Designed miniproteins, single chains, continued (4). Designs and how they scored, part 4

Each design is a single chain, and the fold is of that chain. pLDDT is the mean over its residues in the fold that is shown.

## One batch from the design tools (miniprotein)

Design m12108
Fold by ESMFold2-Fast:
Structure m12108 (fold): chain A 76 residues (1-76)
Amino acid sequence: SAADAALRAELAKTMAEIQKILQKIVKDGYLSDSQRAQLQAARDRLRALAAQSTDPNLKAGLAQTVAELDQLLALL
């Protein structure tokens, strides 16, 4: 459906944003307050996408990714 396509597109966009932020952190060797805020915003978007999804496998996968981001942010 169009709604499912929109959710998948938003997920792909959010994951690409996370990837770019993580690549910059690795390149720079530090985490800025701005980068932390961007990762937190991306995490919150993934949580919202999980709440909107009716696919139990996608919900579980997104919940795991959110937990992994929470763990990463706690280490940084």
Scores: mean pLDDT 82

Design m12109
Fold by ESMFold2-Fast:
Structure m12109 (fold): chain A 96 residues (1-96)
Amino acid sequence: GEELLKKAREALEKGDVETASDYAFQAAVLGAATPEEVRELADAIVEKFPDSPEALLAKGTRAYREGKKDEAIKYFEEALKINDTPAARLGLELAK
């Protein structure tokens, strides 16, 4: 639950965008956070690191948690093109 969101926020405050995006993704796919909590965190990642591959992962994670399948697929595919991560790969498979 709340512990994953706390770890994601702490990582983001420290500038560790990779760790922040990974915990946000875990919270979303495990259903450990509400769609609103995931949106707030994803929006914070995008605002602080807008040009990062982690911002694309965060956008995909947000869309996935909100049930926006086509949007989630788009952002996870864009993230994978820049950096092939386990989170982006799993996100794409779960969104399909």
Scores: mean pLDDT 86

Design m12110
Fold by ESMFold2-Fast:
Structure m12110 (fold): chain A 87 residues (1-87)
Amino acid sequence: MREEELERAGERGAQEGLDALDKLLEEGEKFSPEELERARLLAEEIGRRMGELKARLEIEGPEAAEELNEEGRKLAEELKKELEERE
């Protein structure tokens, strides 16, 4: 059960990561195909981690809240670095 919950939360997080990337693309510079591929992979990986931490918050309680906030910041920072460094 717990493993399935984490997998589902990871999938939701991965989608949230992709949504965040799409929002940045609307506001930012265009990517080469290679840069876009790497950005999507990064967004999915960080988003998946965020989703898992969100599920852990629901299971373990507020102890995971700080980790969830930190992972959210990491997602934004990593996507911005990818955009700015490759622009």
Scores: mean pLDDT 69

Design m12111
Fold by ESMFold2-Fast:
Structure m12111 (fold): chain A 65 residues (1-65)
Amino acid sequence: MDEKLREEIQKLMEEKVKDLLETLSADQATEASAKAVQEAQKGLEAKDPEGAAKKALEAVEEVKK
């Protein structure tokens, strides 16, 4: 992949993960999902948007169970 394309994908995923985290924190946080959300936020800070996105999606699934 091109470096520029990867940076754009990372930013897009960070935005999507941020929106998911905002949604969970507002109304749907459980103990398990809150922990997963924190892990996702740490992943974003470490510049690992794929890992962050996966953990955020796991948190959403946990809340919807």
Scores: mean pLDDT 66

Design m12112
Fold by ESMFold2-Fast:
Structure m12112 (fold): chain A 87 residues (1-87)
Amino acid sequence: YVDELPEEELKKLEELAKKVEEALKEGVITEEELLELFKEAMLKAGIPEEELEKMETEGKSIPVSEEKLLEIVKLTLELAVEKIEKI
């Protein structure tokens, strides 16, 4: 699972994560906004809204595979960078 990603995909994720981290430090994007984008990414990845609500209210583990979680993280970072570019 952890070594399934090509080196190129890992580098892209690191670059996106760095941009988001810098934007958070500068206050260009807030932690609340990042959390909202994370929820949007989960919905786009096919996680039902019901499961998303359960995660927030019950503190339950994410009902997805590690591979799917990585996809959600990547999508979250992509959405965050897109928002940063519009600012």
Scores: mean pLDDT 71

Design m12113
Fold by ESMFold2-Fast:
Order: sequence, then C-alpha cells, then structure tokens
Structure m12113 (fold): chain A 81 residues (1-81)
Amino acid sequence: SMEEMLKLMSEKLDERYANLDPNAPQSSQAERDALRAALEAAVAAGDLERLTELMNTIRDGAGIAVGLEVISALVARMKAA
C-alpha cells in the first residue's frame, strides 16, 4: 500500500542520514524544489515505482530532509482523511 511504502521510505531515509558523510556537499535549492514536486506528484498519482526511483536519487542530507518532510506531511494528510 502507499502508507506502507511511505513508512518504508521514511525508515530507509533515516538509515541513510545516520550513515551520511557530514561533510558531503548539499544539493541546490532548485534541485530540492524539483525533488519535492516530483515526490508529491508520484504520491498523488499512486506511482509506487516512481516513488522508489526518486528515493534512489536522494544522496545528500538536504535532499533526505526534503524527502522526510514530504513523507511526514503526506502521512499526516492520510491520517486526517
């Protein structure tokens, strides 16, 4: 399900963040904005394959933060509905 996929993704991003090089360069604001839009669109479409693909592109701490923020907001919306 979408909820199960989002929980798995949150766990994977937390694991990546724990093992991240703290000196790794951050993505640009434009790259983070594009990632946010793409994640929101994939979830809105119910596209689990696209969501998984986008997850595999997230490498830096700032990108992980965007991923976690989007997932958290979408899970909260699903709980409120």
Scores: mean pLDDT 77

Design m12114
Fold by ESMFold2-Fast:
Structure m12114 (fold): chain A 64 residues (1-64)
Amino acid sequence: SREEDVEKLTKVIAEEAKRGDFDMAQLGLSSAKASGGSKEDLEKIAKVLKEEGVPGAEEVLKEL
């Protein structure tokens, strides 16, 4: 389901950020936004990235 897909994507992106792969984490968020992700989906992903210290996540949250 969409909720399961968002949860899996969020987990993968969070793991990338925890490893210090900020470029990959940022790309994942940008791709989700470009693909027409819902406000709730993008907020969930961006909040996790902000917690991991990924640059740009705060900017996305402000736009939502």
Scores: mean pLDDT 75

Design m12115
Fold by ESMFold2-Fast:
Structure m12115 (fold): chain A 86 residues (1-86)
Amino acid sequence: MRRTRTTTEEYKGEVKEFTGTFSAADAPPGARVTAKLTVEADGKIVESEKQEAVVGERPTRLTVTAKADAKAGSIVKVTLELTVEE
């Protein structure tokens, strides 16, 4: 079974870097987890990063960092997506 959780945040101003940390504490051992971070500046995707892991005996935590090249006054949209496949 596949489960996906998505969070989107908007920022105004200068941004150089975003870091998203995801916890798959509710995923069973052996599940595959994917954390994806997408950064858009003024309606264009400027960066996208993905991290994947397989859950072991302890809760899995994934950290994804993406750079943003947005000048002051730009509208920056950050989308964090966590997918769990059992």
Scores: mean pLDDT 70

Design m12116
Fold by ESMFold2-Fast:
Structure m12116 (fold): chain A 94 residues (1-94)
Amino acid sequence: MPKILVFQETFTYTADDGSELQVVLKVEVSEDGTISVLAVLRRGDETRFLGLLIDKDGKVTVTEVGPRPLPASLREALVARALELAKKAREQAE
């Protein structure tokens, strides 16, 4: 079996201002339990890329491409979804 588990999810996120973003998450879970996430966020004609690294201890490192940071609520939602997908990945690997 591959030592790296890869999952992809697409969902719509509704921001606090009522605007909607289409989000595509690509989640990779390494053998050591590190979770790497690539998020593609689309609002109208704008496309943003976000990198998340969640280590085995739950420490989150965020890399954002662009001059404006993402809302904390969106970052929290992305982290929560990535952890949920990683949990499902490990359950499937049993």
Scores: mean pLDDT 71

Design m12117
Fold by ESMFold2-Fast:
Structure m12117 (fold): chain A 85 residues (1-85)
Amino acid sequence: TMKKLEEELEKLVEKNKPKMEENVDDRKLHEEEVLKMIKEAIKIMYEKGMSDEQLDDFLKEVEESVSSPKTRETVKEAVEEVKKE
């Protein structure tokens, strides 16, 4: 499940590379774009048939493996949003 997120993230990063490179030294801008891509990747995973149970397991995996509070919150928010719809 983490591997699927990484694969979808890599696709989104490749697609958005030109826009991310436009402001080469703005680390904050890159960080906000990465968080946005994480949300989109989770939405894509859900649309591709990931179940609510698989999303919950994925969220637990992220909480155990990812040390960044902002990344954890982004994943949690994205999971909650896709589960509402």
Scores: mean pLDDT 67

Design m12118
Fold by ESMFold2-Fast:
Structure m12118 (fold): chain A 100 residues (1-100)
Amino acid sequence: SEKEILEKLLEEVRKKVIEILEKFYKGELSKDEAFERLNEVLDEAMEKAEKLLSQEQVEKFAEFLRKVKEIAEEFMEDESISLEEAEKKIEELVEETLKS
């Protein structure tokens, strides 16, 4: 079903983004490398969504990806939130997107 496809795409993005944030936190990725990998994950996810989901679901997924990027910027660029807060915000966005 379309809902199952959306759920799988949301879970894939969550897992990949959290891995990038954790590797950045551990010093395994520079800020530039982490943002390059982040943008690649978000771009690939959007291309998959556009092929598999209706226009309405693509718009919801695009909003999710935009907010994930904002959280990543708050963590990696602004250093305004902790890793735990970033992970929690991303998990909450997955739940919010699935409820709408």
Scores: mean pLDDT 89

Design m12119
Fold by ESMFold2-Fast:
Structure m12119 (fold): chain A 103 residues (1-103)
Amino acid sequence: AAARPVTAEDVLRALLKLLEQGEPDVSTLANLVYTLLRLMGKPKEEADKVAKEIESLTPEEAYRKAAEILRQVAEQSTDPELQELFRKAAEKLREIAEKVRAK
């Protein structure tokens, strides 16, 4: 239970740690993408639509879609450190999509 507000950096670091430890399920991935979009200022309707799309996909497609979205959000950020975290997360999601495809 953290007393301070959660930031996009906190969520990205948590996502990267989860991706290093295993393959989160599609629902967990959708929820994390929703949270990141909301923290980056996207309206609830847009974030909800994206999360529902991810939840409807196969694991490979969900990881690939999440990677694309995080890459797009990276380009919209003005913080270079935050941009780099988004790019790292997107690349790791893409790597997992390729591994899921190979299974």
Scores: mean pLDDT 81

Design m12120
Fold by ESMFold2-Fast:
Structure m12120 (fold): chain A 91 residues (1-91)
Amino acid sequence: MSDEEIEAKTEAAIAEEVAVARALGLGPLVIEALVLAAEGHRYYLLGDSEKAKELYERAIALFREAAAAGELDEATAEAIIAQLEAEKAKA
């Protein structure tokens, strides 16, 4: 897949994920964290592992902030963070 195809496909996927999250009434910190996680995956696919890791770390920080703010259940946040840490290690 070309960089242009990766960018277009991942932008569409991110937009759809954000729309679903908003429809479900998820809080702004959770939505921002989801966007950063998806952008991290996009940079991973583009071969930019440094940027991918940076975005995954920022997403992890926002999921922790969301749990602390009561926007997300702590157990759910820890499960998501564990998945993002695994993706960051793979990038």
Scores: mean pLDDT 79

Design m12121
Fold by ESMFold2-Fast:
Formats: structure tokens, C-alpha cells, sequence
Structure m12121 (fold): chain A 60 residues (1-60)
């Protein structure tokens, strides 16, 4: 559902920010997000690319 996808995106963003605050490298953060996205094949390619781009922006 749209609400579940929004929650998933918010949770990914929040965890990405926490990882950055805890000193995780950009590569560690991006690799973690890629792994989470691989567990959710229902996420569209467009949304997947958007979430990865956002994660890179936070990490760098």
C-alpha cells in the first residue's frame, strides 16, 4: 500500500541519518540501503533510485 511504502521510505531515511550521526561511512550507508531495498522487490525502480539518491546525499 502507499502508506506502507511511505513508512518504509521514512524508516530508511531515519536509519540513514542515525548511521551518519554514528560515524558510518558513505559506502556503509549506501550498501545498507541497497540491502534493505533488495529485501523489498515490490518497491518500484523509480522509488528505489530515488531512495538510493537520497541516501547518497545524506551520506556525503
Amino acid sequence: SMDELKRFAMDLTNETLRMREQGASAQEIVDWVRTRLAEHPEVSEEMRESLLHHARSIAE
Scores: mean pLDDT 82

Design m12122
Fold by ESMFold2-Fast:
Structure m12122 (fold): chain A 99 residues (1-99)
Amino acid sequence: PEEEERRRRLQELIAQAEKSVRDTLEKMKNKTVEELEKALYDTARKFAEQAPPEYLRELIDAIVEAARKAGRELGLDEKTINRVSAAAAQGAEDVLAEK
């Protein structure tokens, strides 16, 4: 029962994070790669701060996949997608290290 509640909360957080990642990339696609990296780092950090430590790995994986998918759909090159995905992962991982 508590596991079901935790899983439901995680799924809600993942859905919000995926939407925010996509919205951020769409809004900032004409900015520099460095600005995109900072924006995705900040976005991932914000969502990671809301997650219990035991779910951070699953959230990180979902954020990274969302960034890769949205980046491809927006026509970003693979090198840029790899950089912004890595920045998003680092944002969430920095939160995990601070908890």
Scores: mean pLDDT 83

Design m12123
Fold by ESMFold2-Fast:
Structure m12123 (fold): chain A 85 residues (1-85)
Amino acid sequence: KRAELLEQIRASLQRAIDAAERGDSEAAEASLLEVARKYAELGDDESAAKFREMGRKLRQAIEEGDDLTVESLLTGLSTMVSSLK
């Protein structure tokens, strides 16, 4: 169960990165909300809250054309994908 949830989190993080890279703000937020849901299922409410906020910020940055904020958030997400184990 835990390993399966972590793999689902990794897949959803990658979907958020891919969506943001193509400028799909709604898909990027939806993918991070899915990450938040999976962390809540793991009992990690702190991470769930952080990913809900990150999803909102990423969506706003994409919609406003704030490339620096988008790049910063994507770097963080890529690091998280690499660190999940």
Scores: mean pLDDT 84

Design m12124
Fold by ESMFold2-Fast:
Structure m12124 (fold): chain A 95 residues (1-95)
Amino acid sequence: MVKELVERLIKLRKEFGKAFSAGDYEKSLKIIEEAIELIEEAQKVIPDKKEKLAELRNRIEELAEKFKNAKTEEEKKRLAAEIGRLISEAAILLS
């Protein structure tokens, strides 16, 4: 289970980078939603890391809302980099 969650988060991080680079912001947001869902699943199966996972999920959700409302490419790029970093941090926390 945990190894599968880590592998799925790593794949989503790569897919997020590809979608964002292609300018597909709708697909980028769907991938972020999938990452949030996986972190929520991890919180249920790894109780000892639940609080840290909840913190990461909350930060990703906040950044996703800012990403939706961003008006410039520069702001979207900055937010995308931070979101990608947090998804990677969640994968590292689970490994």
Scores: mean pLDDT 85

Design m12125
Fold by ESMFold2-Fast:
Structure m12125 (fold): chain A 91 residues (1-91)
Amino acid sequence: MKKAEELLKRVLELALELLKETEDLKVILKAIGIALRAIGTLLDLRWGLISEREALEEALELAEELLKITKNEKLKEKAEELIEEAKELLE
């Protein structure tokens, strides 16, 4: 599996996990937005419409957005791990 695809799937998984953990409608709407962007980017990557680098840049941005909206420490750790791995792959 391409590294960008792996990270986008992990972003999607975290967004869905956040939806199970929160009752805040604003957080729910933001998490849904992140999930939809992750799905769209995965499809674009699969169909060759974007580069792996562009997909990694989107995965990084989405992981940073997840980190800002979650209060769950376990989900924060997972988002920070995604951010670190994406930054390493971009450098």
Scores: mean pLDDT 86

Design m12126
Fold by ESMFold2-Fast:
Structure m12126 (fold): chain A 106 residues (1-106)
Amino acid sequence: SRAEELLRNIRETFKRMLEMIKTLDPNDALGLVQLQMLMIAALTDAKLALRLAGVPESEIEEFIKEANKKLKEAVDYFKQGDKEKAIKTLEELEREVIERLEEALA
């Protein structure tokens, strides 16, 4: 299904973000922009997948708001040089996004 395709795309995008955090210099401004673009892509796909699953727009808005908060926390840890906390926060967010989508598709 289209929702399953989006779920796979989200997993692939998180994998790319995790690899970037592991290898990227926190002072690489262009790399940070690329990382943030991947974050936007993952949340855009998550919004579309939740809509296709029939989740009410108000619930999607709240979920994406919390996801954006977690992404900001991950970026803030990364900028501080705390790659371990940045990775952990991003891995926790990936689990939350995937579980929410799998629940919505059930």
Scores: mean pLDDT 86

Design m12127
Fold by ESMFold2-Fast:
Structure m12127 (fold): chain A 116 residues (1-116)
Amino acid sequence: MKKISLDEFVAMPVEEQAEVLKRLLRGEDVLDISELVKRILKRAYELTAEVFGYKSAEEAVEALAKGGQAVPPPVHLAEAARELVEEGHEITDEDLDELSKIAQDPELREFLRRHL
Protein backbone atom coordinates (compact mmCIF):
# COMPACT_ATOMS: atom_id res chain seq x y z
CA MET A 1 0.00 0.00 0.00
CA LYS A 2 1.26 3.50 -0.85
CA LYS A 3 1.80 5.70 2.25
CA ILE A 4 -1.11 8.15 2.52
CA SER A 5 -1.00 11.66 4.00
CA LEU A 6 -2.90 12.62 7.16
CA ASP A 7 -5.12 14.93 5.03
CA GLU A 8 -6.03 11.98 2.76
CA PHE A 9 -6.76 9.81 5.83
CA VAL A 10 -9.13 12.40 7.38
CA ALA A 11 -11.05 12.69 4.06
CA MET A 12 -11.64 8.89 3.93
CA PRO A 13 -14.86 7.10 4.98
CA VAL A 14 -14.68 5.55 8.47
CA GLU A 15 -14.53 2.01 6.97
CA GLU A 16 -11.42 2.93 4.92
CA GLN A 17 -9.86 4.72 7.93
CA ALA A 18 -10.34 1.48 9.92
CA GLU A 19 -8.47 -0.54 7.24
CA VAL A 20 -5.54 1.93 7.27
CA LEU A 21 -5.41 1.84 11.10
CA LYS A 22 -5.50 -2.00 11.19
CA ARG A 23 -2.58 -2.08 8.71
CA LEU A 24 -0.72 0.47 10.89
CA LEU A 25 -1.29 -1.83 13.92
CA ARG A 26 0.29 -4.69 11.90
CA GLY A 27 3.47 -2.57 11.54
CA GLU A 28 2.88 -1.39 7.95
CA ASP A 29 4.13 2.12 7.00
CA VAL A 30 0.78 3.21 5.54
CA LEU A 31 0.13 6.60 7.23
CA ASP A 32 2.41 9.67 7.19
CA ILE A 33 2.56 10.37 10.94
CA SER A 34 5.37 10.32 13.53
CA GLU A 35 6.59 7.03 15.05
CA LEU A 36 5.56 8.32 18.50
CA VAL A 37 1.97 8.99 17.32
CA LYS A 38 1.87 5.44 15.84
CA ARG A 39 2.96 4.06 19.24
CA ILE A 40 0.32 6.14 21.07
CA LEU A 41 -2.41 4.85 18.70
CA LYS A 42 -1.31 1.21 19.08
CA ARG A 43 -1.27 1.43 22.90
CA ALA A 44 -4.60 3.33 22.94
CA TYR A 45 -6.27 0.54 20.90
CA GLU A 46 -4.81 -2.05 23.31
CA LEU A 47 -6.32 -0.10 26.23
CA THR A 48 -9.67 0.18 24.41
CA ALA A 49 -9.66 -3.61 23.81
CA GLU A 50 -8.90 -4.27 27.51
CA VAL A 51 -11.58 -1.85 28.82
CA PHE A 52 -14.39 -2.94 26.45
CA GLY A 53 -13.47 -6.66 26.38
CA TYR A 54 -12.37 -6.96 22.72
CA LYS A 55 -9.95 -9.77 21.78
CA SER A 56 -7.38 -7.51 20.08
CA ALA A 57 -6.46 -3.95 19.11
CA GLU A 58 -7.69 -4.73 15.56
CA GLU A 59 -11.09 -5.86 16.91
CA ALA A 60 -11.25 -2.57 18.85
CA VAL A 61 -10.69 -0.64 15.57
CA GLU A 62 -13.54 -2.59 13.90
CA ALA A 63 -15.94 -2.10 16.85
CA LEU A 64 -15.22 1.65 17.05
CA ALA A 65 -15.66 2.03 13.26
CA LYS A 66 -19.11 0.37 13.49
CA GLY A 67 -19.94 3.12 16.02
CA GLY A 68 -18.97 5.80 13.47
CA GLN A 69 -15.41 6.66 14.64
CA ALA A 70 -12.36 4.47 13.91
CA VAL A 71 -9.97 6.21 16.39
CA PRO A 72 -9.65 5.38 20.12
CA PRO A 73 -11.53 7.41 22.79
CA PRO A 74 -9.68 10.55 24.04
CA VAL A 75 -9.26 9.04 27.54
CA HIS A 76 -7.35 6.03 26.10
CA LEU A 77 -5.22 8.29 23.86
CA ALA A 78 -4.33 10.35 26.97
CA GLU A 79 -3.47 7.23 29.02
CA ALA A 80 -1.30 5.82 26.19
CA ALA A 81 0.50 9.18 25.80
CA ARG A 82 1.10 9.41 29.57
CA GLU A 83 2.60 5.88 29.63
CA LEU A 84 5.05 6.85 26.85
CA VAL A 85 6.03 10.08 28.70
CA GLU A 86 6.65 7.98 31.85
CA GLU A 87 8.94 5.75 29.69
CA GLY A 88 11.00 8.87 28.79
CA HIS A 89 9.49 9.83 25.42
CA GLU A 90 8.95 13.52 24.62
CA ILE A 91 5.57 14.31 23.04
CA THR A 92 5.85 17.43 20.86
CA ASP A 93 3.16 19.95 19.89
CA GLU A 94 3.42 18.48 16.35
CA ASP A 95 2.58 14.99 17.72
CA LEU A 96 -0.43 16.44 19.60
CA ASP A 97 -1.59 18.22 16.41
CA GLU A 98 -1.36 14.94 14.43
CA LEU A 99 -3.38 13.07 17.11
CA SER A 100 -6.06 15.82 17.14
CA LYS A 101 -6.28 15.68 13.33
CA ILE A 102 -6.53 11.85 13.26
CA ALA A 103 -9.29 11.96 15.91
CA GLN A 104 -10.95 14.91 14.08
CA ASP A 105 -11.22 16.54 17.52
CA PRO A 106 -9.55 19.97 17.90
CA GLU A 107 -10.10 19.80 21.70
CA LEU A 108 -8.00 16.61 22.00
CA ARG A 109 -4.74 18.63 22.15
CA GLU A 110 -5.96 20.53 25.25
CA PHE A 111 -7.34 17.32 26.80
CA LEU A 112 -3.98 15.52 26.28
CA ARG A 113 -2.00 18.44 27.79
CA ARG A 114 -4.26 18.27 30.87
CA HIS A 115 -3.38 14.56 31.33
CA LEU A 116 0.40 14.93 30.74
Scores: mean pLDDT 85

Design m12128
Fold by ESMFold2-Fast:
Structure m12128 (fold): chain A 94 residues (1-94)
Amino acid sequence: SEEGIKKLIEYLKASEEMKEIIKEYVELSKNPDDLEARRKAVEALKKINEFLYEWAKKHPDEPENQNILKVYPQIEKEYEEALKLLKEEEEKKK
């Protein structure tokens, strides 16, 4: 269907955008002492995992995707805690 082709194109476009986010994450990871770079790296990693989670929800019968669906709530909680700790470290430097 035309709608099916449109959705496939959207996923291909999202995959290309994801490559840019991964590249950004790698560059940010080169400066571990930079708290802003660390926060942006955590945010980029969260976006990557959100993309995988949305894909997994659309294809839940795939074994790899079943694992993604199971672990995502814990991963999301870990990102929120990491961002909170980074914010607390930023406040200590003021």
Scores: mean pLDDT 71

Design m12129
Fold by ESMFold2-Fast:
Parts: structure tokens; sequence; C-alpha cells
Structure m12129 (fold): chain A 76 residues (1-76)
């Protein structure tokens, strides 16, 4: 899934639930520290297992979409 596609899906899901995009962004930012703390271990696991790699790439794309940044910024 591409970041733009994931962002579109997240916005559509939020609209259906009556949640503002600002609330989605706030929730993502509140959880960002937890996600970033686990990022190196998830990345290392992805190198060892193809299924873990697919899930890791999907997770990266969804987080980048929610935070409004590029996937490359999550790796910094």
Amino acid sequence: MKVEEARKRLKEAAEKEGISWEEVEREARALEETFRAGYPKAEEAAKKNPEAKEKFEEMRTVWAAALGIDVAELAK
C-alpha cells in the first residue's frame, strides 16, 4: 500500500466513524514515541522473515500516512 492510498483510506474510515482528521493525527502523534521505540526491532525482524517484512512495510506506510510524512522520515 502506498502512503497516499493509506491516507485516503484512513480519512474515509474516520469520516464514517464521525472522527475528525485532527483527532486521527493527535492519536498518531501520542503513539509515535511507542512506534519509534519499537521501530529498530521491527526492522531487524523484517530482515529475517519475508512475512514480517510485508507487515513492517504496511505498518510503516500507515504510520507515515497518519503522521502526514514520508516513509523515509520514519527511518531517521
Scores: mean pLDDT 75

Design m12130
Fold by ESMFold2-Fast:
Structure m12130 (fold): chain A 100 residues (1-100)
Amino acid sequence: IERAVAVLGEERLRLVATVFALADKDGDGKISLEEREALNADPEGQALIAALQAALGLPVTGKLDDTTLTELMALAYRAGLVGPGDAAAAVAAVGAYVPA
């Protein structure tokens, strides 16, 4: 957790970890096409993705498009969130991101 906070900062860690944990429903550290499509169909997921896109300076579509997924995976990898259960553990430690 300390490394993830150092890489992203606490607020971005909450956002990245919450989005990744919601997308990675089986906790295997991977986001499948089915998981991506499920998140894109979820209004809560759309709000979280829009917040992530705004925080990263990406076009705000509310969808986990290829650009957003690439940036999310890059940040999750650098923060050490891509192992099984890592994103869920980070959400438990620092709290879930709640869109305004």
Scores: mean pLDDT 72

Design m12131
Fold by ESMFold2-Fast:
Structure m12131 (fold): chain A 86 residues (1-86)
Amino acid sequence: SSEIEELRERYEELKKRYNENKSKMPVETALKLGVHLLALSGEIFVVERMEENKKPQDIIDRELEAARQELELLEELLKEAEEQIA
């Protein structure tokens, strides 16, 4: 779906920003963001697999909402980390 594709694209952009800036961050901040990136990657993978396997839409929508919430949290945390190293 377009929503799943949008989540994947936003994830890849956040991962790129993280990789570019992680060496400039405090180690604790880099580790925290890395864990959230790993969690988001897993959630998007699950949603993509559910769509491929034609799981019920209500189950897909629930997992999609969880992935979106994790993405929004990661985006805010990464923005805060980028502002601290600027």
Scores: mean pLDDT 87

Design m12132
Fold by ESMFold2-Fast:
Structure m12132 (fold): chain A 64 residues (1-64)
Amino acid sequence: SDAAALARVSELAKAAEEAIKAGDREAFQRYLDELRAIAATASPAVSAVARRAVADLERLGKEA
C-alpha cells in the first residue's frame, strides 16, 4: 500500500541521516540507493516523496 511505502521512505530517510551523522558513508549510500529505487518504481505520490528525500539527502551528503 502507499501508506506502507511512505512509512518505508521515512524509515530509510531517517536511517540515511543517522548513517551520515555517524560517518558511515557505505550505509548512507545503501539507504540512498534504496530510496532511489522506490522513487523509480513506486506510485506517483510515493515517488514524489522519495525523490524529495533523495534530493535532501544528496545535499546533506555533499556537506559532510
Scores: mean pLDDT 86

Design m12133
Fold by ESMFold2-Fast:
Structure m12133 (fold): chain A 74 residues (1-74)
Amino acid sequence: VYSQQTINAVQLALKFNNQPTDEESLKNIPAQLIYVVADVMLSLDVNKDEAIEYINSSPSLTEEQKEEAVSRFK
């Protein structure tokens, strides 16, 4: 279960990139947008552990993409 701040950050990133913001779309974010999502999460002071958990649980991402995105929260 993610906080409202985490959900809002993902929804904003998807909305600004003309992507759907429903629950299924939040789980299947396009891999090319993950760095935009990470940047929005950082800008909104999303909980670091939740941000990392979200990135690591995204099925559309390779392990390498997950590591690069997670490194932004270190």
Scores: mean pLDDT 80

Design m12134
Fold by ESMFold2-Fast:
Structure m12134 (fold): chain A 80 residues (1-80)
Amino acid sequence: SELELAEKVAKAAIGIMRLLGSEEQVKKVEEKAKELIEAVREGDEEKAEKAAREIEELINSAGSKEERLEAFRKVLEELK
């Protein structure tokens, strides 16, 4: 379901930020993750897309492309 996908995306984003970001950046991603999950539950496509883009921007601001790819790999292993 879309909700299950949103929850997985949220967990992955938070996990990546925990590896690469500061405590403040982790908290910010957690807040945006909650907004994404809430928007998907409400069926608010515009709100969900906005929250998803803000999460992407936060992750893209943390570390290099190589560091982000390695963090994603580690988080993906934990989510299995």
Scores: mean pLDDT 83

Design m12135
Fold by ESMFold2-Fast:
Structure m12135 (fold): chain A 65 residues (1-65)
Amino acid sequence: GGKEAAEKGAEAAREAAEKGDSAAAQTSMYNSGLAGGNKELGIKGAHAGAAGDGEAAWRLAQEAA
């Protein structure tokens, strides 16, 4: 469960960030981090996604899982 949820959240965050929807990107990564079991990395990923850095968000989500 957790790794898959983190992966999906990171992908959604990347897409939202590319569309300029920082709020959706942040929300997706935050929820992904909670599911992934490492909340701190999930929060860092959320900030990266909100800033438009989808690759960093994806990498952090994989580590969070």
Scores: mean pLDDT 63

Design m12136
Fold by ESMFold2-Fast:
Structure m12136 (fold): chain A 109 residues (1-109)
Amino acid sequence: DAKKLIENAIKQIEDAIKYVKKAIETYKKTGKVDEKAILEAEIHLGIAQINIALVKKYYPEYQKIVDLLNKAIDYVQQAIKAVKNGDIDSAEKYLKKAEELIKKAKELL
């Protein structure tokens, strides 16, 4: 069921966003990168990528949702890179872009 794979991918990306937000707050408070929160975010993005790859391969009718979710993952990865570099303003902007894309993907379900 493509819808279940898409819903799980969305949940995994949303969980990744929560961990990146935790890393942002830790950096604002301590000036240090929360390496554990970043690792958790990367694990959740990896699970999302597997679910999206299955949808792309077996359910070509969902390509528009696949494209939106892949762009959302790319923005979360850019936010992770920004946090690692101490660029909190860019990290927050990338997460906002990822959340906008997730909202659009949910509207197409």
Scores: mean pLDDT 93

Design m12137
Fold by ESMFold2-Fast:
Structure m12137 (fold): chain A 97 residues (1-97)
Amino acid sequence: VRLSDLEDLSDEELLEIVKDDSQPWELRVNAAALLIERNSPLAAEAVETVLADDSVPFPYRVSLIRLIKMVAKNAKEYLQKLEASDSPLVQKALKVV
């Protein structure tokens, strides 16, 4: 039910959900995953936001990086943007994958 509601949202609306720290972490992770699957120009910002959030369980943050490697046509560009992040949490997730 909750996940199906996300599929009807625009890329901009999905990014707003990702950036809203009052939203459940599951919803935020799935919104970021949809942006990756859509090859949205907003996906890199959404992924960095989730990876920098310690309220999101570590395995799910790592899963977003794996999803990028599996389905994103611009996986190398996404990974380079994430590697440039000043967030220690982003760097920790990248090191595991």
Scores: mean pLDDT 80

Design m12138
Fold by ESMFold2-Fast:
Structure m12138 (fold): chain A 101 residues (1-101)
Amino acid sequence: SLEQLNKIIAAALLIIGADILLELGRYREAVEEVKRALDILKEVLEEGLDEELLPLAIRVVENIIELCEKILAETTDPEVKKEAEECKEEAEKLLEKLKEL
């Protein structure tokens, strides 16, 4: 649906914002945007993801995982590391569910 497409686009924009924040060394803000993007994708999947949007959803989740890995590699803040690890684990579980569709 157009509503689901708009939600996935919003998640993708949050990922772009997180990447910019990561480049600026703003790891706390970066992980918060990545978590918001993940929450949007979880909601879309719970609502019943349109099959035509599946490849786009998979790509956005893969981008979430990659950003969590980058945050983990660069941050020295143990709280940010914990949140990035938790976000990565949740994103990996979501990716597995998407691949079963």
Scores: mean pLDDT 89

Design m12139
Fold by ESMFold2-Fast:
Structure m12139 (fold): chain A 69 residues (1-69)
Amino acid sequence: MTRVEVYEVLGDKETAEAKAREVAARFEAEGRRATVAIIETPEGTLAIAIASSAARPGEELVFELHKLE
């Protein structure tokens, strides 16, 4: 089971891209290997998804929702 942390973005696409870059830079500075991606939620809002490893095909994904300021 692969755990994915999802951070809701209350801004537009440019805001989401800026926050995704900041999170990726922070992880690199901390020596952490993680994939950071921008996703569109089923409600049409944007979120940043962070996965510590690539999910295997057919693996169950657990999403933890957080609000990002």
Scores: mean pLDDT 63

Design m12140
Fold by ESMFold2-Fast:
Structure m12140 (fold): chain A 92 residues (1-92)
Amino acid sequence: NYEEAVSLYQKAIEAYQKALQLNPEDKDAALGLATSLNNLGAVYESQGRLDEAVNLYQQAIEIREKVLGPTHPSLIKPSTNLGLLDIKRYLS
């Protein structure tokens, strides 16, 4: 299950990154990239790969902040996940 999910999200990330190289103003592609990064982060968190999950959540937050603004509701979940993972990583 995890290997298939990782492969699908990685392919989605590559596709959205390529779309943004062709059209940097593509907000749908940027949000798709952020969503795919967040979903891959959640998969890595489930595998105990906390440092990798934190990095992906951070990237998703940065993309959403650029597109939607820093206080948009869609940023709350990745920001919450990042904070909790930082604590888990410190305690581990």
Scores: mean pLDDT 74

